Designed miniproteins, single chains. Designs and how they scored, part 90

Each design is a single chain, and the fold is of that chain. pLDDT is the mean over its residues in the fold that is shown.

## One batch from the design tools (miniprotein)

Design m3125
Fold by ESMFold2-Fast:
Structure m3125 (fold): chain A 77 residues (1-77)
Amino acid sequence: SQVQQLLEKAKQLEEEGKKKLEEYRKKALEILKEYENSDPTTLSGRVISAVGDGVDEYIKLKQQAQQAKQQAAQLAS
């Protein structure tokens, strides 16, 4: 049914969002390790940038999943 298709889409988007968040966490950790081994007085702005990009993408996917769930609920009504 259309409702089941929308719920499946929401689940896929939520899983994709979690994977994106994990990818950006790993990237931030790698940059942080580079910082720790080079210059302790230098703050790596790349860590802030990488985390920000990941959070934005995660929020976008989560919002899309929520919209799909809302559409499914409206159609099921």
Scores: mean pLDDT 75

Design m3126
Fold by ESMFold2-Fast:
Formats: C-alpha cells, structure tokens, sequence
Structure m3126 (fold): chain A 79 residues (1-79)
C-alpha cells in the first residue's frame, strides 16, 4: 500500500541519516575529537532506533537498522 511505502521511505531516510552521522563521527574520532565523535555516535544510535521502530513490518530494513545500531553502540564504547 501507499502507507506502507511511505513508512519504508521514512525508515530508509532515518537509516541514511544514521549512517551519515556515523561516518562524520568516525572522521571526528580520527582527528582526536572524542567529544564530537561521542555526540554524533549518540545521534546515529537515536536515528537507527527510530528506523527500527517504524520498519517492524520490513525485515530487510529492520535488519539493516539493527546492524547499524550495533555498529554505532560498539563504536561509542571505544570513545
């Protein structure tokens, strides 16, 4: 349905945003900016969780969001 399609687009948008924050956070970490890296990892975690919440009916998107969440949480532990 159109409603399901729109939810998939929204879940995908949160996932892309989370991945972007994760990339920027890794770049901050490489420059020794641990405080900025931590903040951006926390934002990536928040966005990945939102993607999981709205993609419960789409196993592919949910698994991608769960993988990104785990990566962001693991990286946050190293800051």
Amino acid sequence: SMEEFMKELEAGAYLVAAATYLQVARNALKKGDFETAKELYEKAIELARKSIEISQDNPTLRKAAEALLKEAEDLLKEV
Scores: mean pLDDT 87

Design m3127
Fold by ESMFold2-Fast:
Structure m3127 (fold): chain A 64 residues (1-64)
Amino acid sequence: MSSQRRLQRLRELARRVLLEEGLPEDLADRVAGAVAQSSHLSGLSEEEAVRTARTVARELLERR
């Protein structure tokens, strides 16, 4: 699999989770990109990336 294909899949998964947790669309798009890159560089699975996105979403919502 290409690295770009994996990054896009991770971004799509992260974006969906961030929106489900209640982040606004613009913020979800930005954060999903960061989570996807971090997860890819750290060798995280799709399940681990989803968990990371959920944690980040909750932290951001608590700081609002």
Scores: mean pLDDT 81

Design m3128
Fold by ESMFold2-Fast:
Structure m3128 (fold): chain A 108 residues (1-108)
Amino acid sequence: SLDETIARLQQLFQEIQEILKKAIDRVISKETDNEKIRKLTIQLFEVLAVSSEIYLAPRLSDDEARKTLALAVERLEAIIKELEPYLSKSELEQLNKLLAEMKALVEA
């Protein structure tokens, strides 16, 4: 059902958010370049925007919910791609696995 799909997407997103927050916090703690710190901080707000879209979906019509979720997953992929230089191999592998599961759910 769409409700079960949304619940699973919310769970997968929480796992992605935890990995991204830990990675960004690690990089910022060692970074002295103010412009890089600003860029990484902005990416945290972009992740928050994706969160708002995923949590809005249950309040929309089925067609609008499906469209919103698909765009949210696409946006999340773009964020992960931009953050790739700051991620460890293990973090990137975990994020790509979770993202692949989210993509499969929005395409079903």
Scores: mean pLDDT 85

Design m3129
Fold by ESMFold2-Fast:
Structure m3129 (fold): chain A 108 residues (1-108)
Amino acid sequence: MAAELEERRRRLEREIEELLEEIRELVEKLVKEKGPEETLKAYREIVTAALEAAIARAEARGDAALAAVLRDAKAGKGASLDSEEQELRALEAALEMARLMLEELKKL
């Protein structure tokens, strides 16, 4: 059981890393094409929308603890994760956010 949680964590971390690399490359391209000011504005709007979607999803699932962690992240506060289960749910939310961010950035 513990080994399955560790493997799931590694898979989520790897998928997130791959998506973040694609996001980084796309942001670099947008900076080159549109400039840093316009890119930063669009990126902030996309990050905010992705985070709001993740909060709404956590609330819809009744995961009040995850929703609170995500709201603290939105407010610029550090989040404490108290369990492996909560950490895995936070990684799943991060993966969903990264996917949404990539989709929205591709539209620019």
Scores: mean pLDDT 77

Design m3130
Fold by ESMFold2-Fast:
Structure m3130 (fold): chain A 71 residues (1-71)
Amino acid sequence: MEEIEELAGRILLAILTYPNEETRRAAVERLVAEARARGVDMEALLAETIRLAKRLNLPEEEIAYIRSLFE
């Protein structure tokens, strides 16, 4: 559980902190790929990341982007 919460937090932090869209996308895609390679529960990671995004009142467009990363 801690690993999923930590990874979701890192993904969300990357979305919020990188000013350049290309760098932000690259960082987020890398984090998702690393989680997938490590055998993390991707459904749980997606659910936690969306839960945090909604708590921060991110727009639906950003939430849709997050969902697309897990396809």
Scores: mean pLDDT 78

Design m3131
Fold by ESMFold2-Fast:
Structure m3131 (fold): chain A 75 residues (1-75)
Amino acid sequence: MSTATLGSMIADLAGLPDEELEATARQIEAAIAQSPRKDYLLRLLARELARMPPERRERFLSHLSPELRAAIEAL
């Protein structure tokens, strides 16, 4: 997945229905793991999560690995 495509997925998180959050979270995590721009994507994801309502953010974070969640929280 390209950085641009992944960035678009991250930007659209607030508009996704609940049933797509798990699949999207797993796709984003896998794509970040394979990306040479991991730090950039983590910061982008953290910024978009900070703009989301707390309930929505927690729902998304619940589908991420503990390692990725910790990396985001460290930013």
Scores: mean pLDDT 76

Design m3132
Fold by ESMFold2-Fast:
Structure m3132 (fold): chain A 68 residues (1-68)
Amino acid sequence: SAEELVEEGLALVKEGASPEEAIKRITLRGIERGLSGREIGEAVVALAKELGLSDEEAQRLGVEAVLE
């Protein structure tokens, strides 16, 4: 779920990952788990808000994760 991805992203940052790395990793995990783009987008925006990033920056990072 989107909420589970957010919690995973927060745990990654707590373990030393950058916000960019955490967002990229949860985006890929969401795709691998078969979540919709909407659910992944919701998780990325929610994680970004928890980390103090803008919605625009979070969206950019999500797109970059898909494009590689």
Scores: mean pLDDT 78

Design m3133
Fold by ESMFold2-Fast:
Structure m3133 (fold): chain A 55 residues (1-55)
Amino acid sequence: ALTPEQAEAIADDFVALLRAGKTIGEAADHVAEKYGVSRETALAAAIQALEAREP
């Protein structure tokens, strides 16, 4: 299971990659490889953390 800190780091890297012009799929693949998690896990963690930041 991911720690809350790791999930936040995943979300931050995800946003940074999107700002660099990467697609959602490319950002998910990059983050999954970097943190040693599945693509699905990386996507779920990023979405959950970003939802927590939405007003």
Scores: mean pLDDT 77

Design m3134
Fold by ESMFold2-Fast:
Structure m3134 (fold): chain A 87 residues (1-87)
Amino acid sequence: MLKEKLEEMEKRLKALEEELKKLKEQGAPKDLLNQAEIYITEARNYLAMAKAAYELGDEEMAKKWFEKAQEYIEKAEKLIEQAKEAI
């Protein structure tokens, strides 16, 4: 279960990174794009911590870091939606 969630989150982050790249090419507002990039970076960091905790067998810590990564992904998604509306 948790391993599959970590893999799905990796795919979700890659999709957001590609969307961010496309929006930069389309001239979306730089302020929104910069903020989304910060949140994507935070999500990447928390996902890395979740994976490390999972490999160590600390499922409680892995879940906590996973939840933090998810929070930042959701924040990034909202900013990307706003950037799309601004084009």
Scores: mean pLDDT 88

Design m3135
Fold by ESMFold2-Fast:
Structure m3135 (fold): chain A 80 residues (1-80)
Amino acid sequence: MSEEEILKKKLDFYKKVSENVKTRLENAKARYDAEIAALTDPEQQAKARKEGETRIANLQSVYDKVDKKAKELEKKLKEL
């Protein structure tokens, strides 16, 4: 396989992973908002919000890393 073909396959893979992580991030945010809305105690709501923000931040970090890798691969393809 050519270097171009290998890079294209890797780019396609990372783009698909990026889309999947984005969907998970959106679903996590929706579930988190629903979970907080179901709580009646303000202290429990505040705790759940902090925990949700941590989970969302972790998913966002994964998304950012995958997106950066996809952009790096796209740049390498343009330089071939």
Scores: mean pLDDT 82

Design m3136
Fold by ESMFold2-Fast:
Structure m3136 (fold): chain A 89 residues (1-89)
Amino acid sequence: SLDQRIQQAVDYVRQGRYSQAVDVLTQFVSRPQSVVLVEDIAVSISRGDSDDNVVNRARDTVQRMRNGDPDMQQRVDQMSQILNTPVTV
C-alpha cells in the first residue's frame, strides 16, 4: 500500500539513505515528486514528529500533488529542472 511504502521511505530517511527513499516512492509518484516528498519527510523527522504523523503528512502531500496544488506544483517544477539539467562534464 502507499502508507507501507511511505513508512519504508521514512525508515530509509532515518538511516540517511535518501536515494533508496526516493526509489521506493517512484512507484507511486514521479521522481521530482519523490524528491520533494523525501525533503518533507526529512524536515518532519528533524522536528521530532512521530512516524504516524510523518506518514500522515506525507500522504496529505501526495494528495496535494495529485490534486494540482499550485504550491506543490511550483516545488515539483523546480526540482524537475534540477534533475533534468544536463551533466556539465
Scores: mean pLDDT 84

Design m3137
Fold by ESMFold2-Fast:
Structure m3137 (fold): chain A 60 residues (1-60)
Amino acid sequence: SDAAEAERLRGLSLEEAAAWAQETYGLPPDAAEALALAVHTSSLEEAAAFIAAARELGAR
């Protein structure tokens, strides 16, 4: 479902995606903004990998 989350975040603005990442993965603002930018500028496969990494960092 990381690919599905990547597609969802791409449908949000950068600020909305960053806010969602903060709430969902527990990332600090700078990391959430970096993730949002990476998801918006990467391929779907790369974006899914970034989301998987964020989940690992976020405590699960």
Scores: mean pLDDT 78

Design m3138
Fold by ESMFold2-Fast:
Structure m3138 (fold): chain A 92 residues (1-92)
Amino acid sequence: MELGQLDARVGEAGYRATGPLVRKNAPVDRVGLALTLAQNLTIGLAHILLGIDPENSQTLVDASFRSLTRLIGEEAAREVYRIAEEVAREVV
């Protein structure tokens, strides 16, 4: 599978799985940003699991999680991380 196909599959799966929790907790005007951050988190976690660009993938995960925490709160962000990690493991 090409990297672009992997990112599309992982990103879509992460978007679907984390979407309800993100929408419940994000400010209405920031839902799109929060959903994009959850997708980026899921993609970054999948890349780490596969050993793809580990340093940049870890940076993406850390930045996405930090931004999510600011938007949806630490508890909701931690649950989004758990869901994203589960999805990443299932897709890879």
Scores: mean pLDDT 85

Design m3139
Fold by ESMFold2-Fast:
Structure m3139 (fold): chain A 78 residues (1-78)
Amino acid sequence: MEKEEEAMREKARELAEKSKDPTVSEWLKRIAESENVASALAAAGVMAAALSIEGREKESEELRKGIKEINKAGKEAS
């Protein structure tokens, strides 16, 4: 659990630094800094859906891909 969460936070930090979109970067940083990674990922998923509804499909897709990569990093650390 702790190793999984650390891997997820590290991947979130990496992706936040790589992102050129301030909204996507901010939400990825929130995951990296979160005390509850699962809750932060769920909130980021809701934000990705909201971005899509707003017509920001590019940012929505980037955030969704980020969430997938973060989850993958957690599984690989298990």
Scores: mean pLDDT 83

Design m3140
Fold by ESMFold2-Fast:
Structure m3140 (fold): chain A 96 residues (1-96)
Amino acid sequence: MKEKIDELLEEIAKLEGRPVEQVRLDVLSILYLVTEALQLEINENIRGLVLSTARFAGYSEEAAELMYEALLLIDKYLKEKGITVRQEYLNELKRL
């Protein structure tokens, strides 16, 4: 799981010419917005919201689709590890 997430984030970073750390934070920021601010469940119904938010942040349509895939995998990974989205988001912010 972690390896697949890292591969997707690196692919997005290369496609967009952005640091992988920025891409990771941007995906986590969208995940935090959906789960904590909007209190929505992570499923197919939030795809449009994720794509629109990524596009607003200046990502291409192709990158936005990959970010949605990465977001789904990150949510699943964090749940399997018992890590909250809030905890992971705050940890990533501390790295900047």
Scores: mean pLDDT 84

Design m3141
Fold by ESMFold2-Fast:
Structure m3141 (fold): chain A 64 residues (1-64)
Amino acid sequence: SAEEAERALTALAVEGWLDKLSAEEGREVHELLVAGDIEGAAELISEKSGVPKETIKERIEEAM
């Protein structure tokens, strides 16, 4: 849901894991989270931040 995606985005922002993303990449992450594609969102953030995908995925799931 949009509310779950917003909670996840807030958690990711607090960790600083969105700092390396462009505005377009940030929007893509939001769209993936709204669609329930946690794997896709975590992979994109991992690629840009260098944080392990599983760590990001766990953080998203905790926040949702």
Scores: mean pLDDT 86

Design m3142
Fold by ESMFold2-Fast:
Structure m3142 (fold): chain A 92 residues (1-92)
Amino acid sequence: SLPPASEAGRAIVELAQAKSKDELIEILRKLGVPDEVIERAKKAFDENDLETAISVLLDELVRLYDEGKEISEKVRAIAEHVKRLRDAAAEV
């Protein structure tokens, strides 16, 4: 695993290390994630494993960023970091 070099990287690691659905929801609220996205992530946890649910959440954050939606600075930083990691993975 890459060492977190930024606040966004640390937030992603914290999300991935969440031990419960409730803990993850609290982290998302603290980051300023919209309730619509939190509800979608919650549904994904009920229908899928934790890894798949986190992937769905990260996809939704990137979607909000790409669509130019009003999001918190922390959510924007996370979306940009996820997008950079995915772009790098696609090249190698």
Scores: mean pLDDT 69

Design m3143
Fold by ESMFold2-Fast:
Structure m3143 (fold): chain A 63 residues (1-63)
Amino acid sequence: SSQVQALLEQARQYEELGRRLNEEARKALKENPIEGSALAVLGAGYTAESIILRRKAEALAAE
């Protein structure tokens, strides 16, 4: 369904953003632990939201 496709597209966007933020966090942590930690928290948040969105899409697809 279009709703399932929309959820999967949003999940993909959040996965990409989370991955980029985590990469930036690894680079920043060596020189600026505060900035690196903040980026890691943001990245983890986007990754968690992407998982939630994928599970919602799976539930809808099973209907």
Scores: mean pLDDT 87

Design m3144
Fold by ESMFold2-Fast:
Structure m3144 (fold): chain A 76 residues (1-76)
Amino acid sequence: SATAEGLRAFAEAAARMGLPEAAVEAIRRASDLVAQGDYDGALAVLREARARSTDPAAASALDLAIETVEHARAQA
């Protein structure tokens, strides 16, 4: 899906910018779950990563990923 592909591209960009690996892996996993149609699973993974995040840039990236998945879920 366009959403899954977008999340994967976003994770790769976040990795290149040096964001924490835990945040990058959460976004990658969310991409895979969205590709499977598991929007609830994707949101759970992202929210858990966000709750554990102490880095402001990682927190912002995870918040954007959560909004992206919530929007996609509403249209599914």
Scores: mean pLDDT 87

Design m3145
Fold by ESMFold2-Fast:
Parts: C-alpha cells; structure tokens; sequence
Structure m3145 (fold): chain A 101 residues (1-101)
C-alpha cells in the first residue's frame, strides 16, 4: 500500500514537471508575440494542472489512512498543481486580450 502511494507520488511529480514545462513554453511564446500559440499551450497547461490537482487530492485522501505525513506531501503537490492552473488561466486571459486587440 505505502509503496504504491509513493510510486503514484513520483508519477504526480513527473506530471507536475510536464505541466510546468508547458506553462514555461506558453509564457515564452507570449513574450515573442505569438499569442494564439501561447493561448493553446496555456489551455494545455491548465488542463494538465487541473487533472493533476484532482488526482493528487484523491491520493491525499487515500494516504491519510496509511501515512498522515505522506498525505501532507501529496496535498503540497495538489497545491502546486492548483497554483500552476491559476497561472495558466491568468496567461489565457492576457493572451485572449492581446488577440482581441
């Protein structure tokens, strides 16, 4: 059980890194004035981050029954996914504003 949760945490950390990489590329495209391409990547980053947050929340609830300290770690990962999703949504709004101009 605990080892299975630890492997899922490792997978979540990889998903978090992938979402962050997508967000970084979206921000780079936005700085280059490629607003439509940036918007598409912001949407991808937001989608990936929200899915990760949901998965992390479910895993944290499971971990509470086995290891409260591990559950705390998983909640921190969920918070990081939520922060990435919020940043991606902010980027989407800015990109949409630039496209309308």
Amino acid sequence: MKEEIEKRVENLRKQLADARSTLDEAEKLFKEGKYEEALNLYRQAASTAYRGAIQADALAKMAEKVDPELAKEVRAISDEFTALADRALAGMKEAEKKIKE
Scores: mean pLDDT 87

Design m3146
Fold by ESMFold2-Fast:
Order: structure tokens, then C-alpha cells, then sequence
Structure m3146 (fold): chain A 63 residues (1-63)
């Protein structure tokens, strides 16, 4: 019924947000690591990039 449809739409929205956040972490982390390897960012920023990449990889089930 309408209540079940609303719940399903909410759950889909939540899943899309989670995927979006994981993808953002993944690509932000990759970008930070690339910049670190190029000497454009600090070691602390490189470490943050590694953490973001790891979190994104785990959530997206990427190798």
C-alpha cells in the first residue's frame, strides 16, 4: 500500500545516499593520495586520503 511504497522509497534514498558518500570518500581519497605522491599535500593529508580510500573501498566492496 502507500505506506509500504513510502518506506521502500525512503530505504532506496538511504541506500543511494550511502553509495554516494562511499563513492565520494573513494574518489576524494584517491585524489589526495595522487596529490601526496606529486608532493602537493602534507603527510597528514596523505594519511587522511588513505583512510578515506579504505572506507570507500570497504563500503563499495572494491579491491
Amino acid sequence: GPAERQQILQEIGDQLREIGEAANDYYTGRGMLERYRAGLVSEDQGRQGEELLRRGQERLNMP
Scores: mean pLDDT 83

Design m3147
Fold by ESMFold2-Fast:
Structure m3147 (fold): chain A 83 residues (1-83)
Amino acid sequence: LLLVEDLEFPAKIEVDAGTDKNGNRILSEPVTVHSVEEARDYAREAYERLLKENGLLDPFRNGMVLMARKEGDVWRISGLPKV
């Protein structure tokens, strides 16, 4: 488990927005990103889209910490609230 800031670029990432009402993982389409800023922008847009498509509220309006976990060929990005 790494912070997105600690990733080596270029990196292939996907966003994990949690689970839907049926217990299925809500994942974004994987993309290759070339910087921390590109990764953050992609993660925010994908998170907002996936939450909207699944009727969920965005819990991270005041900011989030982005964490990365290696899952096969991609880094799975999850948002955690800033404490």
Scores: mean pLDDT 73

Design m3148
Fold by ESMFold2-Fast:
Structure m3148 (fold): chain A 111 residues (1-111)
Amino acid sequence: SLAVELARLVARGAPAEEVEELLERSPEAQALLERLEAELEELVAELKETLNTEEAQAKLKEWLVETAGLPADLAAALADDHLALQAAALAARLLRLAGVPEAEREAILRE
């Protein structure tokens, strides 16, 4: 439930104070966020080493859909809103890392 609350805060772009309050109440939420941050650092490093722009775009798309688990139709719908796409993808990955079932993750992300 706390992982779902964290994902909802991230998806809506909640103020840092609301995120910090949840993290102070939950070592589990802190661990999930730290794990997400580590994965994002690895992704950024891989993208920086990718010299071909088309290949870099393919890797980013693969991460959004396959690794984060953001539904392809939602990723397409948010393509023109980079902040909303980023927020949704981060929320999707947090839910997946927390072990939330696929059907429940999709319902939360489509809110």
Scores: mean pLDDT 77

Design m3149
Fold by ESMFold2-Fast:
Structure m3149 (fold): chain A 90 residues (1-90)
Amino acid sequence: KKKEIIQKRADLAIKNAPKVVKLFKMTKEEVKELIYNLGKLAGIAESYGLTEQAQKLRDLARKIGLDAGLSEEEVDKIIEQGYAEGKALA
């Protein structure tokens, strides 16, 4: 079922995204792309009723962006853009 696939992808992103950022020493531009895609996945997850995974993805994306030195305003804007697109895709 689509919901099971989305849940597995969300769980993998939550587990692995922080490790990827640390391991590869991602640039600010790479981090912007990552938090956008985490926001998009959160929007998709929310549309399938995976509210816990959606919230964890948004919280994780925000933390990753702030830790990379992005402003709160820029981080929140990128995450919300991804989230809106993800909801539209579901």
Scores: mean pLDDT 85

Design m3150
Fold by ESMFold2-Fast:
Structure m3150 (fold): chain A 91 residues (1-91)
Amino acid sequence: MEEAKKRVEEAREEYERARREALEEESEGGMLTIKAASEALALEREGQEEEGRRLAEEAAREARRREEEARRRLREAEEEYRKAEEELKEL
């Protein structure tokens, strides 16, 4: 029983960590996108429209990758936490 309880506690901590990381990546992704949009607008005003579009697209891809990775980790941690709780209930 103690080992199963310890697994639940560790899985809960990992889930909470993954959840916090997902929220942080969402916030950082939003800020990255806003900053890139401002820089892209400045580049377009200087006649560098293609450079501005490239910058905005790169920032959007980076933000999306970070969010998808964090969400994947969150889902995995949630599943592990659920499995640990089920194992504890079986004992």
Scores: mean pLDDT 81

Design m3151
Fold by ESMFold2-Fast:
Structure m3151 (fold): chain A 67 residues (1-67)
Amino acid sequence: MTAEELARAEAARDDGSRENVELTLPLGVAEIEAGVRRTVELRERIKYGSEEERKEALERREEAARA
């Protein structure tokens, strides 16, 4: 049994008491990060992708702008 990992998890919970309040906030941040990553991927496909990939990336970028 990982009794040492449980002791580490309890020590991290004592340090994480400050971070536990922040753990419920990052759900919104995760959505923003996912949106930014998609935007960057679409930009790269537009620049370096094939003609079909460029068209699909442009359509997805416009759908994201509508949302």
Scores: mean pLDDT 56

Design m3152
Fold by ESMFold2-Fast:
Structure m3152 (fold): chain A 80 residues (1-80)
Amino acid sequence: MVPKDGIEMFRMEVEIIKEHLKKIGMEDAKDPFDAARKYPEKVTDEAVEALLEDLSTVGPARAFGSREERLKKLREIREE
């Protein structure tokens, strides 16, 4: 089902991502993937799970694909 306003959903997801990046000291990162690429040692599995849980509480976290896809990408970037 398509949400009423895609822009509103996007703004909510961006706000959650900003708060999580702020908590781990990476306010200059564009997204969790950018953060993992710049500071892989700070992007822990616990930080990823917390972000995914918050995103799923607000609504579908569609900006980064499925939960499983996001977790896999973050782990791959962290290992590079």
Scores: mean pLDDT 61

Design m3153
Fold by ESMFold2-Fast:
Structure m3153 (fold): chain A 85 residues (1-85)
Amino acid sequence: MYLEKAREIEERREEEYRKALQDVIENPDSREALERYLEVLTRLGIDPGLLYPTTEEGKKRLEEVRRRGEEERREIEELRRKAEE
């Protein structure tokens, strides 16, 4: 039940990461592919460093994406905890 839901969310996140990474590798000149990859890293709680957009709009989006990633991580942890109890 809860373990299955946690696994589905984790598999979805891993698939998104793999797809974004592959898009960057296959299209190294694509700004759009790079931005998607950095967004996925931010959702996973990884600091993308100096490669992220520095505009005010980009910073606001970065904060929203980071918050959503933290919520997803917390949901996975909660589901796994309930599955073990």
Scores: mean pLDDT 71

Design m3154
Fold by ESMFold2-Fast:
Structure m3154 (fold): chain A 79 residues (1-79)
Amino acid sequence: MLKVTKVDASEAIEAAKKAFEAGLTPEEIANVTMRAARRSALANPGKVGIALTPEQIREAKSVDELVELIKKIAKEMEE
């Protein structure tokens, strides 16, 4: 793993919050975060996006828990 990787968590957080609040399935939310991550990587060189799995999203019971999960993953990726 690369220690100097900069992760753009804001795009993933915004996309996941909107999808979760819209009542999308965990699979749909995972797909939305993956698309946001890919778009961020292409538009902003030097940044890495965050991709969530449906299993990780199912464990989140609220928008706040989902945001904390994304932040945790971002910190782990930056290590």
Scores: mean pLDDT 72

Design m3155
Fold by ESMFold2-Fast:
Structure m3155 (fold): chain A 85 residues (1-85)
Amino acid sequence: ESLEKAIEILKKTLERVRAAKTKEEVIAAIEAGIEELSKLEGEAARKAEGGLRALAESVRNTEDDEAAIRGAIEGLENLIKELEE
């Protein structure tokens, strides 16, 4: 099921972001999640991919590593919650 796999990829991406120490590591984690989602078909995968692309743009526009990590965690948690509804 594409929804279940999309949520799994987002949760894996969230754990990678939580382990990140720099903005560059956060962006790399999100890009890896986008790549995994790109291999899935279906609306849930496209919604998750779109959410991660928007989140990556937000992170790129953040100057502070700590703020980038916090924002990415919040964004991922919100995206996961939206898909689980």
Scores: mean pLDDT 86

Design m3156
Fold by ESMFold2-Fast:
Structure m3156 (fold): chain A 92 residues (1-92)
Amino acid sequence: SELDRIIADLEGMIRALSTLFTPESRERIEEVMREAIEVMKTLSVEEAREFLRRVTERIDAILAEGAARGWSPEEVADRIVEELRRIIEEAR
C-alpha cells in the first residue's frame, strides 16, 4: 500500500542514519523509530506523508546544526530522539 511505502521510506532513512552512531545511540534511535511506525499505522496516507516530511526536515536540521556547532555523535543522537518523540506526541 502507499502507507506501507511511506513507512518503508522512514525505516530506510533511520537505518541509514543509524550507521553514523554508536551501538548505544543506535538502539535509542531504533526504539523511537518503532514508536513512530506504530503512530504512522494510525494515520491517513496524507498525514503519514506530512509526518515523514517533518521527521526528515528536523533530522536534516539537527545534523546540520550539530556539524556547525561541533556536537558529539551522542549529542546529535540525543537531539534526534528528543525531536522525534515530540513529533510523535503531536501526531497522537
Scores: mean pLDDT 84

Design m3157
Fold by ESMFold2-Fast:
Structure m3157 (fold): chain A 75 residues (1-75)
Amino acid sequence: EEVEKLIEEIEKLADKADPSVARTLKAMAEGVRLAYERGDKERAIELAKQGAEFAKSHGYDEIAKKFEELAKVLE
């Protein structure tokens, strides 16, 4: 439930971003969900960290923080 909650929060925050950035952030969050559901925990953590870096590079610090929290929950 914690993983899904963080993904939902990321998707909600992404709605405030530029459409192209929002689309990429939501795709990254979905990638984390799919990896997690398939039992690929290592890949899910990698994708969450990549999402944090992408969000941070575009100035969306709150979204980056949520991806960092997602990576920690997955550990």
Scores: mean pLDDT 85

Design m3158
Fold by ESMFold2-Fast:
Structure m3158 (fold): chain A 72 residues (1-72)
Amino acid sequence: MSDAEKQKAIDAIQAQRDRVANDTTVPADDRDAALALLDQSIAYVQQGNFSKGGALSAAAGILLAAGRIESE
């Protein structure tokens, strides 16, 4: 809950978002949905809402994992 922890969380989510944008192994719909969730996660973490940010980041991770496993 420190400022450094908040910044580290934002940095990690931004790095993940950049990787997702370049990941062609994920179906376009799942990739777009994950990017939207990561954008929302960053916004909530920036506002200090770690609970909402964490939930959205976890949801994005689940979508990315599912998309990579079931890439059609």
Scores: mean pLDDT 75

Design m3159
Fold by ESMFold2-Fast:
Structure m3159 (fold): chain A 86 residues (1-86)
Amino acid sequence: MEEERLKKELEEAEREFKEAKEAVNNHTATTGEAPPAELAERFAEALYRLKKLKEEMGEKVDESSPEVQNLLGLAELALQHVEAQK
């Protein structure tokens, strides 16, 4: 039962990741500018969740992608700023 729940959450996380990625790509394709922090944070959150669930399933997310690396960096900076605020 727990494994079935994790599979369901993985499916949802993959969907959210795809939607967030498309939103970022659409913004860049339309404006030629970097995505706003809000979209970048959403994509990073979806990526972190997907990675966590895949690791629990014995899989890994490819972090060598420059796209993934850039968004992970943005997420870390954003989280540090929020933590400093308390």
Scores: mean pLDDT 68

